# Designed miniproteins, single chains, continued (3), part 17

Each design is a single chain, and the fold is of that chain. pLDDT is the mean over its residues in the fold that is shown.

## One batch from the design tools (miniprotein)

Design m8561
Fold by ESMFold2-Fast:
Structure m8561 (fold): chain A 72 residues (1-72)
Amino acid sequence: EEEENEEFVLRAAKLAIDTLIEKGYSLEKIIETVTKVVNILADDLGLSPEAKERVIQEAIDYAKKKYEEKKK
């Protein structure tokens, strides 16, 4: 199911974001790394271009939010 695969990829992306933020990576590097990971996983799991775009956008928004929270 596309929704299950989309949710799985998003969970993996969020976990990677949390780890990279804890390790002190820059926001630019986090976004770059996570975008690559999402593209690989989404292509491997056969996500539609629309689903892949949604996951990438949600992951980027999550990264920005978590990065700002860590900075405060």
Scores: mean pLDDT 81

Design m8562
Fold by ESMFold2-Fast:
Structure m8562 (fold): chain A 62 residues (1-62)
Amino acid sequence: MTGAEGAAAVAEAVRANADKSLAEREAAGQAQLNAAIAAGMTTDDGNEASIAGLQTLDELSK
C-alpha cells in the first residue's frame, strides 16, 4: 500500500463513519491505519496516512 492509498483509505474510513460518534470515527481510521501498517506500508507512507486521518477527524469535529 502506498502513502496515497493509505491516506485515502484512512480518510474514507473516517468519512464513512461521519454520522457516528468521534470515538467510532477515530476507531475506524485507526483500524484502517493499523491494517495498512501491518500490510507493510513504509514509515513515510504511514506518517502521511496518519496525518490524513487526523485532518479528516478534525474536519468532521468542527
Scores: mean pLDDT 72

Design m8563
Fold by ESMFold2-Fast:
Structure m8563 (fold): chain A 71 residues (1-71)
Amino acid sequence: SSTLKQQLKTLERELVLVSMRKMALQVELDLLRKRNAPQEVIDKVTKEIQKETEKLNQLQQQIDQVKKQLS
């Protein structure tokens, strides 16, 4: 249906944005480690990466469900 196709487009756009945020955080984490940043700062960024990873997992499950309905 057109509604499911629009939902899929919205979810795929959200997936791209979350993926970009996770990539930026991973770059930040690498730079913090290279600069020997305090462990507390490294831990905070690591936790934010974990949150973005969980969001990606949830979005992927929703995308997979919508794709099954379109099949």
Scores: mean pLDDT 89

Design m8564
Fold by ESMFold2-Fast:
Structure m8564 (fold): chain A 86 residues (1-86)
Amino acid sequence: ELELVDRLEEAVRAGNYEEAQRLADELEKRELSEEARRRLARIQVERNAERQGLSEEELREKLEELEKMGAPEEVIEAVRELLERL
């Protein structure tokens, strides 16, 4: 399960949309663990940041906004992890 999430992340990073779609469909049919859900949230956050061209400063502002709004913990953790990698 986590291996499929890792493969999805690699496919998205490589721009392999067909493989990414196949893996996403496979994951949708499975019962996901909390760790798998957190990794999926991280992939979505990273993709959105790349699409919008968000800087480290903009990501910090986004994190503060998400915490203020009471966003899901897995989303907040995903943004924090992305910031640690920058």
Scores: mean pLDDT 73

Design m8565
Fold by ESMFold2-Fast:
Structure m8565 (fold): chain A 55 residues (1-55)
Amino acid sequence: MLYRMKRDTVGAGGNVFKKGEVVELLEELGPHLALVRSLETGKEDIVLKSDLEEI
């Protein structure tokens, strides 16, 4: 599933995602966290689900 970043954020591993960046959901890590891959950079990291908007 594809999502868009609602805001600039730093993943748990330190990768930076920009507002509007399109990411692919790889895995849901409970109620608050998701593992995503950026379609722009190819980087994978854990982000807050609240920072993701479904497209």
Scores: mean pLDDT 87

Design m8566
Fold by ESMFold2-Fast:
Structure m8566 (fold): chain A 76 residues (1-76)
Amino acid sequence: MDPALAALSPEVRARVEAELTRIAEEGQRDNLSAGEVAKRALEVLRKHLAESTDPADQAALQEAIRRVEEILKAIE
């Protein structure tokens, strides 16, 4: 689990983790590249950040986004 997600409120964390798990499962099923999975995860995180009104959740989502962007850079 991404340590940044542990800082999210339990309700937001459960929703984000469920969507990220679904993306990971779809990636395995559809034989998606690590880069494609990372891009889909980034879209989910950015969506939740745009909908967030809690500063602590916003900070946690921004850190998670930064980490996924670093993974994507390492793949490219």
Scores: mean pLDDT 80

Design m8567
Fold by ESMFold2-Fast:
Parts: C-alpha cells; sequence; structure tokens
Structure m8567 (fold): chain A 74 residues (1-74)
C-alpha cells in the first residue's frame, strides 16, 4: 500500500537522524511531524478507519525501534 511505502521512507529518514547524532528530543519532534503528515495524507485519500489505525500502528513501531537505536547510541 502507499501508506507502507511512505512509512518505509519515514523509517529511513529517522535512521539517518540517529546516525547523524540528532538528539532524541528532535527525532521525536520529527516523528510527530511525520505522524501529522501521514494522517493528512490518509484523510485526503479517504482511507478507512481500519487503514488509518493499521498505518498509525506501523508508525508507532518505527518510533519504538528509533528510541531503542538512540538508547544503544547513548
Amino acid sequence: SSGQVFIDYLRKELEKMVEAGTPLEKILESHDQFEAMLLAHMEAAKASQEEIEANLARLEEVRRETVEKVKERE
């Protein structure tokens, strides 16, 4: 789905921020902006509630993975 492709793109952008040494606070701010963009995109596409919930769950998983990578970085 287009939502999955967009989430894969966002995951790579967040990974680049982790590798660049970006502080966790700024990474989480970017994640919040990405969530807003994803919601706006899905609303414009008239996605079902089920599709919205599924894509938000995928983005939350990306957030958890990113937080763990930052913790490993210290």
Scores: mean pLDDT 81

Design m8568
Fold by ESMFold2-Fast:
Structure m8568 (fold): chain A 79 residues (1-79)
Amino acid sequence: NAEKKAEELSKKADELTDQGVKAHEEGRFDEAAKLYREAADYYNEAASLTTDPEKQRELSIKAVAARVLAVGAEVEKWL
């Protein structure tokens, strides 16, 4: 079931995002960026599997947000 896979991937992405936030708060910028990028990939995969346009939009927005967080963590490392 594609919808169940989308739900599982979305939950995995949420978990990775939470881990990324924790890593970022601890000053582990490289790990945070990696976790955020992995979360974005899972959100994008989940968005591709769902047939619900509202869920696809929500997941796509979350993927973009995670990517922005990854770039932010990478920039903060060099500041």
Scores: mean pLDDT 88

Design m8569
Fold by ESMFold2-Fast:
Structure m8569 (fold): chain A 88 residues (1-88)
Amino acid sequence: DEIRKIFDRYKAMDPAAQLEALRRGIERYFDTLKRQGLPKTKVDEELEKLRRQLAAELEALRAQGIFASVSEDEARYALGLLLVKLYK
């Protein structure tokens, strides 16, 4: 399973490496959008919004108790899911 391999790799990383991997995945996604004619400033704005949304979503999920009882590994899995979606 490609998804399982991505999760296993991502989960094995430390938090700094996970953020870097996510950032690179997002940048690759937006590089594709740039090739479709979006200006760089628009791409950069979308990337910044995505980073803010990611932080807000994790906070909201914990507030709802979805991640309240889970380890950092569950948060890493959630970030891994986003990385998989962006890498496609």
Scores: mean pLDDT 56

Design m8570
Fold by ESMFold2-Fast:
Structure m8570 (fold): chain A 94 residues (1-94)
Amino acid sequence: MSFEEAIEKMKEALRSGDLSGLTEYAIAAIENSKTAEQVIEVDTLLGMLLIRRGVGMLSEEQRKELDALLEKVQPLIKEALERFLNGEPLLVEQ
């Protein structure tokens, strides 16, 4: 799966509320990322789900799937960002 295919599937999961494949799509997106900006796009999409959880927009089933996803995917995002940024902090201005 390409980065673009994985990101599109993540966006579809966000639009539909079907999170059942989201962990696999997020991992595929991270593994096929070539830049820090691509990894940040994955993190941004997951951040939208965290906001939805915080405001009570997710079902109990969706929350469990998101928690399982975050436990597996958050370390991968951190490691990928550290590799691409070579330990440099993210600039606030694009």
Scores: mean pLDDT 78

Design m8571
Fold by ESMFold2-Fast:
Structure m8571 (fold): chain A 60 residues (1-60)
Amino acid sequence: SELHDKAAEIIESQSPETRTALNDALDNLDLEAIRETTSTLPKEEAEIVLKVIEEHIKKV
């Protein structure tokens, strides 16, 4: 989906440290860690990433 593509682009554009932290949180399904790492992003980008991640987690 377009939102998935946008979320992937946002994550890939982040620093290596931020990408690693976000990917680790995703692998552990740690919603608190995901919220903490996305809080450093601009509001619009954070909302896109969180929406895609929450939909992914709900389907697992």
Scores: mean pLDDT 75

Design m8572
Fold by ESMFold2-Fast:
Structure m8572 (fold): chain A 66 residues (1-66)
Amino acid sequence: MERKQELLEEGRRYIAEAARVDPGVAARMGRLLQEAEAKASTPDGVEVLERATEEIRRAAEEARAA
């Protein structure tokens, strides 16, 4: 539970940062995180959240760099 919660918190933090630069990117990343959370209802779902959180992090970094 704790690892999934930390990944969700990281994702939400990056989405909030992206929202200050590009609300459209934030909306897309928010949908990605919601879908990953829904798919992560199984024990193996941690990998789905890890992948989604990494994509969200990269998207937020790219938005800030632009």
Scores: mean pLDDT 78

Design m8573
Fold by ESMFold2-Fast:
Structure m8573 (fold): chain A 64 residues (1-64)
Amino acid sequence: MEIVRRRIVIELPESEQGIQDVLRAAEGAEAAAKAKGYEVELKLTLEVKKGGKVVGTLELTLKK
Protein backbone atom coordinates (compact mmCIF):
# COMPACT_ATOMS: atom_id res chain seq x y z
CA MET A 1 0.00 0.00 0.00
CA GLU A 2 1.46 3.36 -1.10
CA ILE A 3 1.51 5.99 1.68
CA VAL A 4 1.11 9.31 -0.12
CA ARG A 5 0.73 11.49 3.02
CA ARG A 6 0.50 10.82 6.77
CA ARG A 7 0.20 13.39 9.58
CA ILE A 8 1.05 12.86 13.25
CA VAL A 9 0.18 15.53 15.83
CA ILE A 10 1.66 15.51 19.34
CA GLU A 11 0.64 17.80 22.21
CA LEU A 12 3.75 18.97 24.06
CA PRO A 13 4.19 18.64 27.86
CA GLU A 14 4.02 21.73 30.11
CA SER A 15 7.61 21.41 31.43
CA GLU A 16 10.66 22.70 29.55
CA GLN A 17 12.40 19.33 30.11
CA GLY A 18 9.35 17.48 28.77
CA ILE A 19 9.31 19.70 25.67
CA GLN A 20 13.03 19.01 25.09
CA ASP A 21 12.49 15.24 25.50
CA VAL A 22 9.64 15.26 22.93
CA LEU A 23 11.71 17.32 20.46
CA ARG A 24 14.65 14.89 20.81
CA ALA A 25 12.31 11.94 20.20
CA ALA A 26 10.81 13.71 17.17
CA GLU A 27 14.30 14.30 15.69
CA GLY A 28 14.99 10.57 16.06
CA ALA A 29 11.68 9.69 14.41
CA GLU A 30 12.40 12.10 11.52
CA ALA A 31 15.84 10.53 10.97
CA ALA A 32 14.34 7.00 11.03
CA ALA A 33 11.58 7.95 8.55
CA LYS A 34 14.10 9.59 6.18
CA ALA A 35 16.24 6.42 6.37
CA LYS A 36 13.16 4.48 5.13
CA GLY A 37 12.79 6.80 2.11
CA TYR A 38 10.08 9.15 3.39
CA GLU A 39 10.07 12.89 2.88
CA VAL A 40 9.55 14.45 6.32
CA GLU A 41 8.21 17.89 7.30
CA LEU A 42 8.36 18.80 11.00
CA LYS A 43 6.38 21.80 12.30
CA LEU A 44 6.52 23.12 15.86
CA THR A 45 3.94 25.62 17.15
CA LEU A 46 4.39 27.16 20.61
CA GLU A 47 1.84 29.48 22.27
CA VAL A 48 2.38 31.29 25.60
CA LYS A 49 -0.91 31.71 27.47
CA LYS A 50 -1.75 34.50 29.97
CA GLY A 51 -0.65 32.39 32.97
CA GLY A 52 2.87 31.83 31.54
CA LYS A 53 1.86 28.29 30.55
CA VAL A 54 3.42 27.15 27.29
CA VAL A 55 1.13 25.06 25.06
CA GLY A 56 2.84 23.43 22.10
CA THR A 57 1.96 21.19 19.19
CA LEU A 58 4.44 19.17 17.15
CA GLU A 59 3.21 18.12 13.69
CA LEU A 60 5.08 15.48 11.67
CA THR A 61 4.10 14.96 8.02
CA LEU A 62 5.40 11.94 6.09
CA LYS A 63 5.29 11.70 2.29
CA LYS A 64 6.51 8.92 -0.02
Scores: mean pLDDT 70

Design m8574
Fold by ESMFold2-Fast:
Structure m8574 (fold): chain A 76 residues (1-76)
Amino acid sequence: MKVTLTADASDQQQFDAVVEAIAKLAEETGKPVKVTFTFAGSTRTIENPSVEDLKAAFAEAKAAGDAPITVTFEPV
């Protein structure tokens, strides 16, 4: 199962929703989740990201001028 969400990197509520969705998928599957971030023409993939990894990705998108961030995640 592959999930894609688009968020405003400056919006804390949208960040919290992304964190919750990833955590829920990991808990329900019992498997690591592979997350791909796309913003400002850049793509970054992290397997089993921590909340700090997610914060770093959103901070990079925000530093790029609050560009929309696309988050795609799936169990490995």
Scores: mean pLDDT 80

Design m8575
Fold by ESMFold2-Fast:
Structure m8575 (fold): chain A 92 residues (1-92)
Amino acid sequence: AEKAKEGGKRAGEGAKKAGQPKVGEQAEKLGKEAGENAEKGDKLGALLSGGGAAVAGATGSTSGRLSGGDEKAAREAAEGGGEAAKAAEEAA
């Protein structure tokens, strides 16, 4: 549960630094929801939110890179989103 929230936060910070603050906010929110759903035993909700965090992180990464944003920040967005999704899968 904690790891999904941390992954979402990492994705959010990375996307914001890459110049994609709206996508970053969405990734952080979805990672937090994945962790909360896992804690409640809502495995489907955790998987859907975790997958959403991974998609948002990847979107922030791609869009950030295409707009000339910080590549390290873009990488952090994708990795954080992936961590949130993995943590949600482990909870399912």
Scores: mean pLDDT 80

Design m8576
Fold by ESMFold2-Fast:
Structure m8576 (fold): chain A 102 residues (1-102)
Amino acid sequence: VVDTLLQKTDDWAKKLGLILRDNDWDTARKQVKQTTQDFLSTVRPYVQSLSPQQQRQVFDYITGQVLKVAAEAISEGRDEDKVAEIRDEVNQLILDALKEIL
């Protein structure tokens, strides 16, 4: 179950990277938000089936993938401040989802 969640997280993170690379900032922000909300809705029942320790491991991994995607976008020449704004919005969605599960 954890391995399935990590795979779904990797797939979502790749999708975020493509959105940030291929879109203007207004479109990227909207698509990142929608894709993140869809991802969190999809993984919610799996995460709820996990122990608290496993839930923390999954959320730590998700947060780590967000940081990796942001760092990669910046390394590819995207505006650091705008990437940081989108990253912070994604992190807020993750925290809000965690509150609903716990």
Scores: mean pLDDT 83

Design m8577
Fold by ESMFold2-Fast:
Structure m8577 (fold): chain A 71 residues (1-71)
Amino acid sequence: APAPFPEPGPVLSGEQSRLFLAVIRGDAEEVKELLAAGADPTVSLGNGLNMYQLALELGHEEVAKIIEEAM
């Protein structure tokens, strides 16, 4: 499909926003459910981090492992 105009930086969708909050909270079960619902863990955040890198920066190893397995 033609991509008429690429966005300079994605705004978080509803599921992406919930995934972002779950990663910040370190809620591994919520992260797992959101990834199963189709949330994209590879989306770049406005600060240059993706969800996997954010989990690592926060020290949430279980969350980071779940995200890595989803990629």
Scores: mean pLDDT 72

Design m8578
Fold by ESMFold2-Fast:
Structure m8578 (fold): chain A 81 residues (1-81)
Amino acid sequence: MSIEEVAERVEEVVREELAAGERDFRRLAQAAGETAREIEKETGEKIEVYAVPVRDAQGREALLIQVKVGEEVRTVRVDIS
């Protein structure tokens, strides 16, 4: 699985949690991490995920999600508010 496919799957799961009404950073980060663990079981690859809450000057909240597969890194942004 490519790093783009891993990042897209993690982003999709986090967006689905948001669509279900989840707003707790801890639970969103947990969903991202659990998705990485599922992909590791499916692929046998080591996948690292780091999620950081951010807020912009307009008060909009987002998660920056960094995905690492081997030596490749991809960051995705998911808006919360």
Scores: mean pLDDT 82

Design m8579
Fold by ESMFold2-Fast:
Structure m8579 (fold): chain A 93 residues (1-93)
Amino acid sequence: SKDYEAGKYFGLAKKYFEEGDYEKAYEYLKKAADLLGIKLPELEEVKVIDPEDEKRAKVQFLLDLFEGLVRIMIATGVLDEKEFEAGYEEGLK
């Protein structure tokens, strides 16, 4: 399922973000977004105020933006919540 695969990549993105691997977190987040037809801003386009760790702050912003969009897609019936969540749990392994 496309929804399951998107969830799996989002889970991988969060896993790598927690490990401090922001490059891999961003890569997997882009894969999840591409599967759902979501166009995320490029890292260079993300503006943060006084970041101590600019890359971490930018990737966190994109993760939060993607999660917000996913919640809207679930609420509007465009995305299957159970399939996405099952993929997410698999990605976190």
Scores: mean pLDDT 85

Design m8580
Fold by ESMFold2-Fast:
Structure m8580 (fold): chain A 74 residues (1-74)
Amino acid sequence: LKELRAGIEAGQAALDHGPEAGSEAVKKGMEEVGVKITDEEALYLGRGATQAAADGGPLSGWAVAAMGIRELKK
């Protein structure tokens, strides 16, 4: 649930303001669930969400971000 919310927020930030904003939203969301991630992991996810949104629309961006956050928490 928290990962889904963080993913939606990160995907939306990446869509609106690019991968750097998406990566910051990912880091913040992961900190809320008690997980530390690297800047590289967060940036990778932000880039993926931005690309997915460009190719398939905002829902695709949100889905990629949410799936990535779930994978990083694992």
Scores: mean pLDDT 68

Design m8581
Fold by ESMFold2-Fast:
Structure m8581 (fold): chain A 93 residues (1-93)
Amino acid sequence: SEMEERAKRAQEELKKVIEEIKKKVFPGEWKNITDKEFLEILQERAEEGDEEAQRILLELARKAAEIALKEGILEEEARKTLEEIRRREEELE
């Protein structure tokens, strides 16, 4: 299915984005931290008021939405995500 191939490409591209950000946040330990564990750490820090973690999560959400739009999958959800990010950025400024 073309949709399955698009979803696979989107997942692979998103994994690369997560890896690059993970390397910046944990330069000595990134290989030992799974993507799931990394996202859980960021979410916990963001909930505790860590502005850097909040910014990283917004960047990841934006990148995920941009990848989805590029591959032509989940386009409505992606557009809604980008609009929500824009509103949150306005609230943080």
Scores: mean pLDDT 81

Design m8582
Fold by ESMFold2-Fast:
Structure m8582 (fold): chain A 64 residues (1-64)
Amino acid sequence: MTDEQIQQAEIIFNSLPEEVQEKIKEIAKSNLSETDKIQKVKELTGVFVENTEEVYKKILELAK
C-alpha cells in the first residue's frame, strides 16, 4: 500500500464540499459492492476527482 496514494486521496476528499464528503461516508458504510461504491463516488466527485479506480477505493477507506 502506497502512502503517497493514501495522502493524495485524503487531499482530494478534503477538497470536496462537505455535502459530498457526507454522501461518500454513507456510500462507504453501505453494503453495496466495491464496484458500485467506486462508481457512485466517481459520479459524485467527477468534476474534482478524475483519477483511477484505486484512488476512489482509497477515498472510500478514508471515509470510514
Scores: mean pLDDT 72

Design m8583
Fold by ESMFold2-Fast:
Structure m8583 (fold): chain A 84 residues (1-84)
Amino acid sequence: SHTEGMKYLDLALEHIRKLRDILDRVEELDPEEAIRLAEEHRRKAIEYAEKAAEKDGSLSTLMTGLQLLADDLLRETREKVEAL
């Protein structure tokens, strides 16, 4: 349903926001903890994005974009940790 799709979209976006927060604060975090948290929030963002597309097929293209964004944010977090 559209309502359920939008609920899962909102959950996916919350985990994307958490990924951005981790990336922005990576210098303030323990390196191993930063990567662990980023991997957790990437996994949850992708899970909820897939559920959103399952409940509302009109969200499929947007959800694919969010999955790619989650992967990019994790990659950037790892790169910044390695540079510290």
Scores: mean pLDDT 88

Design m8584
Fold by ESMFold2-Fast:
Structure m8584 (fold): chain A 108 residues (1-108)
Amino acid sequence: SFLESVKRDIDLVYEEHLKLARERLDPETFAIVEEKMKEARDEVYKLVEDLLNGKITLEEFRKRVDEIIERIKADPRLTPEQKELLVSALESMRAVVERWFRLEEYAK
């Protein structure tokens, strides 16, 4: 399905960024990034479902992802490197979702 394809590509971004984090960070620092990145992925999943069901617009989706990014940037508990990895993952997930929804508009 369309939703399954979008979620699959989000999961690829998630897995690639977790691999990068695991290679760059010590195990304790990595565990925090893994938890926060999973939470961010789950929030993006909900936003994708709302977008697909017409509950939010693509513009509102972008705004909501930007709010998650700003929350991460403002978190004093996270190191600059953890913030970089989390922000990169969210920006890549946003790009994937935008690509899929633009393609759907042309397929109808």
Scores: mean pLDDT 86

Design m8585
Fold by ESMFold2-Fast:
Structure m8585 (fold): chain A 62 residues (1-62)
Amino acid sequence: SSAERLAELEKTLIDEGYDAEALERMKAVLPDEEVIARLETLISGRQSAKKTLEEMRKKKLG
């Protein structure tokens, strides 16, 4: 559900040091679908960059 997805994304960002108040403000001004999309993009970008750096270090593209 959207509520479960929001809770999951919220926990992930807070665990990474994102401000809980900033997150609540976003939820107050944007519809749930927009919040989910923004949080997914933010988390995806951060996790992709982290994994890419770690994999490049391990594999060195080979």
Scores: mean pLDDT 74

Design m8586
Fold by ESMFold2-Fast:
Structure m8586 (fold): chain A 93 residues (1-93)
Amino acid sequence: SEAAARLAQGQALLAAGLARAREVLEGSLPEEVWNAMPEAERDRLARALLDDAYAALQRGKETNDQSLLRALGLLAEYAELGARGRALIEAVR
């Protein structure tokens, strides 16, 4: 169904955003801390990072802060993918 296709697409986009956020967190934390972290906490931190990145992206666009936009880099694109994924999931409930 069309609704099932949109849900699957939304889940895939959100998963891509979360995977990138996890890579950033894994690279930023000591290996022993990351490996000992419960999966629920890893998910919570990844979601928080995407939300913070999306908010920073919107602020950078509103204020024309080119330095902030450049610093966000690829994380900005993944934050937009995550937001689009959430919107698609929300639209089918």
Scores: mean pLDDT 83

Design m8587
Fold by ESMFold2-Fast:
Structure m8587 (fold): chain A 81 residues (1-81)
Amino acid sequence: MEEAEKLIKQADENYKKGDYLKAIKFYVEAGELYLKSENPDYEKAAEAYERAAQIAKDLGMESLAEYFENKARELREKAEK
């Protein structure tokens, strides 16, 4: 999905600029778009949430990091067939 890929690029750019909260927001939005498609891309959605989890963890936002880690894990299990 082109729109979700665009959000990943925006997340990467914000991460490089040090706008970590914006990076988390764009990764989460990209993950949600991968899931809302008629053919959900569980692998790419999991990758987006994994990136958001790592940034949240690095910022000391442990509860938010754990939420994203659990979400990514569930999505990874759905991607493995």
Scores: mean pLDDT 85

Design m8588
Fold by ESMFold2-Fast:
Structure m8588 (fold): chain A 78 residues (1-78)
Amino acid sequence: ADKFLEQLGKIFSKPENQKKKFYRTAAKVILEHFEEIKKIIEEKGVSVGISALIGRVILYMSDGEYGTPEDAEKLAKL
């Protein structure tokens, strides 16, 4: 779990990524569902956790729900 958080922080700290809808929405999903994603990673492994994250991001975007620049900034500070 800790290595996953470190990897996410590094990716979301890049200014170009913070401007993209996908990364902003991924940040929103991680912030809202962090404990659920962490539990999936701990119980089923990182690959399953990433798949769950991507699936939730797709659902959010399909419903017209997008992350904000503030969501990406909050995740980058974790």
Scores: mean pLDDT 74

Design m8589
Fold by ESMFold2-Fast:
Structure m8589 (fold): chain A 67 residues (1-67)
Amino acid sequence: SSETQQHLQQAIDYIKQGDREKAIEHIGKAAQANPELSDELAQLAVKVAQGKDLDEVIKQLEELLQQ
């Protein structure tokens, strides 16, 4: 969970910085650390790649951090 939380936090930080490539990389690493979240995280990575609904993506990643 600690490894997953670190990658989710880094993904949020990179989205806020506009670095979508690194955000997607860290979402992928979070999915590898917690395979139960892989489908949800894959959908969020697609939204990041499209540059759409990024505020909603950040909110969803922050909710996953709190669990």
Scores: mean pLDDT 87

Design m8590
Fold by ESMFold2-Fast:
Structure m8590 (fold): chain A 64 residues (1-64)
Amino acid sequence: MIHPLATEEEKEAIKYTAKGLRAAAYDFIQWALEEGRLPPLTPAEQRSLEDDKKAYEEVKKEKE
């Protein structure tokens, strides 16, 4: 939830930071799944992971 008193610049920074965190979460979860360290994902968790994957792809393109 974005704080109501946040300025437009702060809201942009929060969105950018959230995108970066989601990208990092996707990378970590993908690694953990490949290592067999996580149980099989539920359909709801898989849907969340697909959203995180989109953030990961965007961050990867911006860095490269």
Scores: mean pLDDT 69

Design m8591
Fold by ESMFold2-Fast:
Structure m8591 (fold): chain A 78 residues (1-78)
Amino acid sequence: MEEADELAEEAYRIAKKHGLTDEQARGLANAVRTVVSEFGFEEGAKALRTAAVHYRDQGREPLAEAFREAAEILEKKA
């Protein structure tokens, strides 16, 4: 789906803005594409917010913030 690909590209840019590696940025982009295609925007956003909390608990703040911003983009589409 074209919209899922556009959101995945935006998620990649968000990850890069937070100083994440290309591998981590691709990981977030793939996560966004997967949750949108499998669960839709509302449940996809919840999954990304759950991941953000998990990364924050691990002390991985840049990853947590990137996943949180990606979730907010999905919430605007729900």
Scores: mean pLDDT 84

Design m8592
Fold by ESMFold2-Fast:
Structure m8592 (fold): chain A 59 residues (1-59)
Amino acid sequence: SVADVAAFIRRYLEERGLLDRFSDEQIEAVAREVAARYGDDLAAIAREADGIVARLQAL
């Protein structure tokens, strides 16, 4: 689900000290884009994590 993808992104950002740089709305917007591409394949999403951070930084 989008919520599961958003939770994954938040955890990834928190572990890297980046969570405070992005709003919940930005994270949810990118989570919707990622969920549309990968569904709930968290392993595929994890492999693309650096690209997800780059997308958030481009917002």
Scores: mean pLDDT 82

Design m8593
Fold by ESMFold2-Fast:
Structure m8593 (fold): chain A 117 residues (1-117)
Amino acid sequence: SEIEKLVDEIEKLVEEARKRIDQAAASGNRDALVETALEFAARVGELADRIYEIAKKEGNDELVELASELIRLVDEFTRRIAELVEKGAPVDELAATVREFSDKILELIKKIKEKIK
């Protein structure tokens, strides 16, 4: 299904983001880590919006709610990264935040996958 393709794309984005975050953290490259985090959030948000629109059109209320939760999670992540950047948070704290939100995103994706069977 189209939603299966979208959730697979999100899983790939999580894998790519984790790899890039680990590399940026290891090199102490704060700017690369922030850029990666915000790009990741933007891309997942776009895919989440597409899942929401498809679920809404299909009348799947459970999937609409899960997609809404994913959109809210991405918004919270973006806000959290912006706050950490403004306060001059260290690379390790930024990396830990990306890992935390990546795990939460994967948990929601798992729930979405269970509802599209």
Scores: mean pLDDT 88

Design m8594
Fold by ESMFold2-Fast:
Structure m8594 (fold): chain A 103 residues (1-103)
Amino acid sequence: DPQERLKKIAALRALATAVVEYYLGLISKEEVEEIIKKAEELGVDKKTIELAREAIENRSLEKAKETIRAAAEEVEKLLDDEKERESVRNGEKLMIESLEKNK
């Protein structure tokens, strides 16, 4: 279902962004937990959800980076276009750099 695929991509992108924003102190724990819950409901892989939960519970830079990489990998698997996959990889790099500069 193309609509379900697009919803999952949106959920993965929201999840990665929320983990970054929480680590940087830009959103509350309640806000990131709601985004994680919605991502789980939309079928994001359990491993990615578990990494996100560990990242927020421990405020772990390592787990936040692992969550971003896992989410990016899931999005790439849902995309047919190499340029779109390259865009996802570039977004991943920017998110990781944002975390590393503000640790």
Scores: mean pLDDT 86

Design m8595
Fold by ESMFold2-Fast:
Structure m8595 (fold): chain A 64 residues (1-64)
Amino acid sequence: GELEEFLKKIDERIEELDKEIARLKEELAKNPENRELRLELELTEGLKALLEGMKGFLEEKLKK
């Protein structure tokens, strides 16, 4: 259904964010004083948390 397709897109985005987080952590390890990399990492982790929260909310609503 449409909601299942939407949940799949959320899962795909979470997987992409996990890859971005891993890459940002590697870059930050090479330059730990880079404030911009730290902010980008925090923003990316925050976005992942929001998507995981939205997924959980939708899954609970669909469990009727």
Scores: mean pLDDT 84

Design m8596
Fold by ESMFold2-Fast:
Structure m8596 (fold): chain A 96 residues (1-96)
Amino acid sequence: MKEKVVIEAEGRIVTIRGSGKAMEKALEAALELKREGKARLVVQDDEETIVVVAAPGISGSELALEIARILEKRGGKIVKKRVEGDKAEIEVELEV
């Protein structure tokens, strides 16, 4: 079964939207980046929304690309990628 997550960035803030098991995988990726010191804060606001704040010196767009990269290495497929300065919109399909 295929599920999609949308990763949006502006400034230092990344918002991840989706549902089901794809959101569990997205949360795991965000928490990995927090352990690496690349994310300062990870908040799961509800079952469909995760907010990630980039560490000082890291842009939201850079952090969004890192999340997408982790998901892609774990079997995800990037189906949309738009990055413009400190803004990013990335869509990843996950087999779950």
Scores: mean pLDDT 84

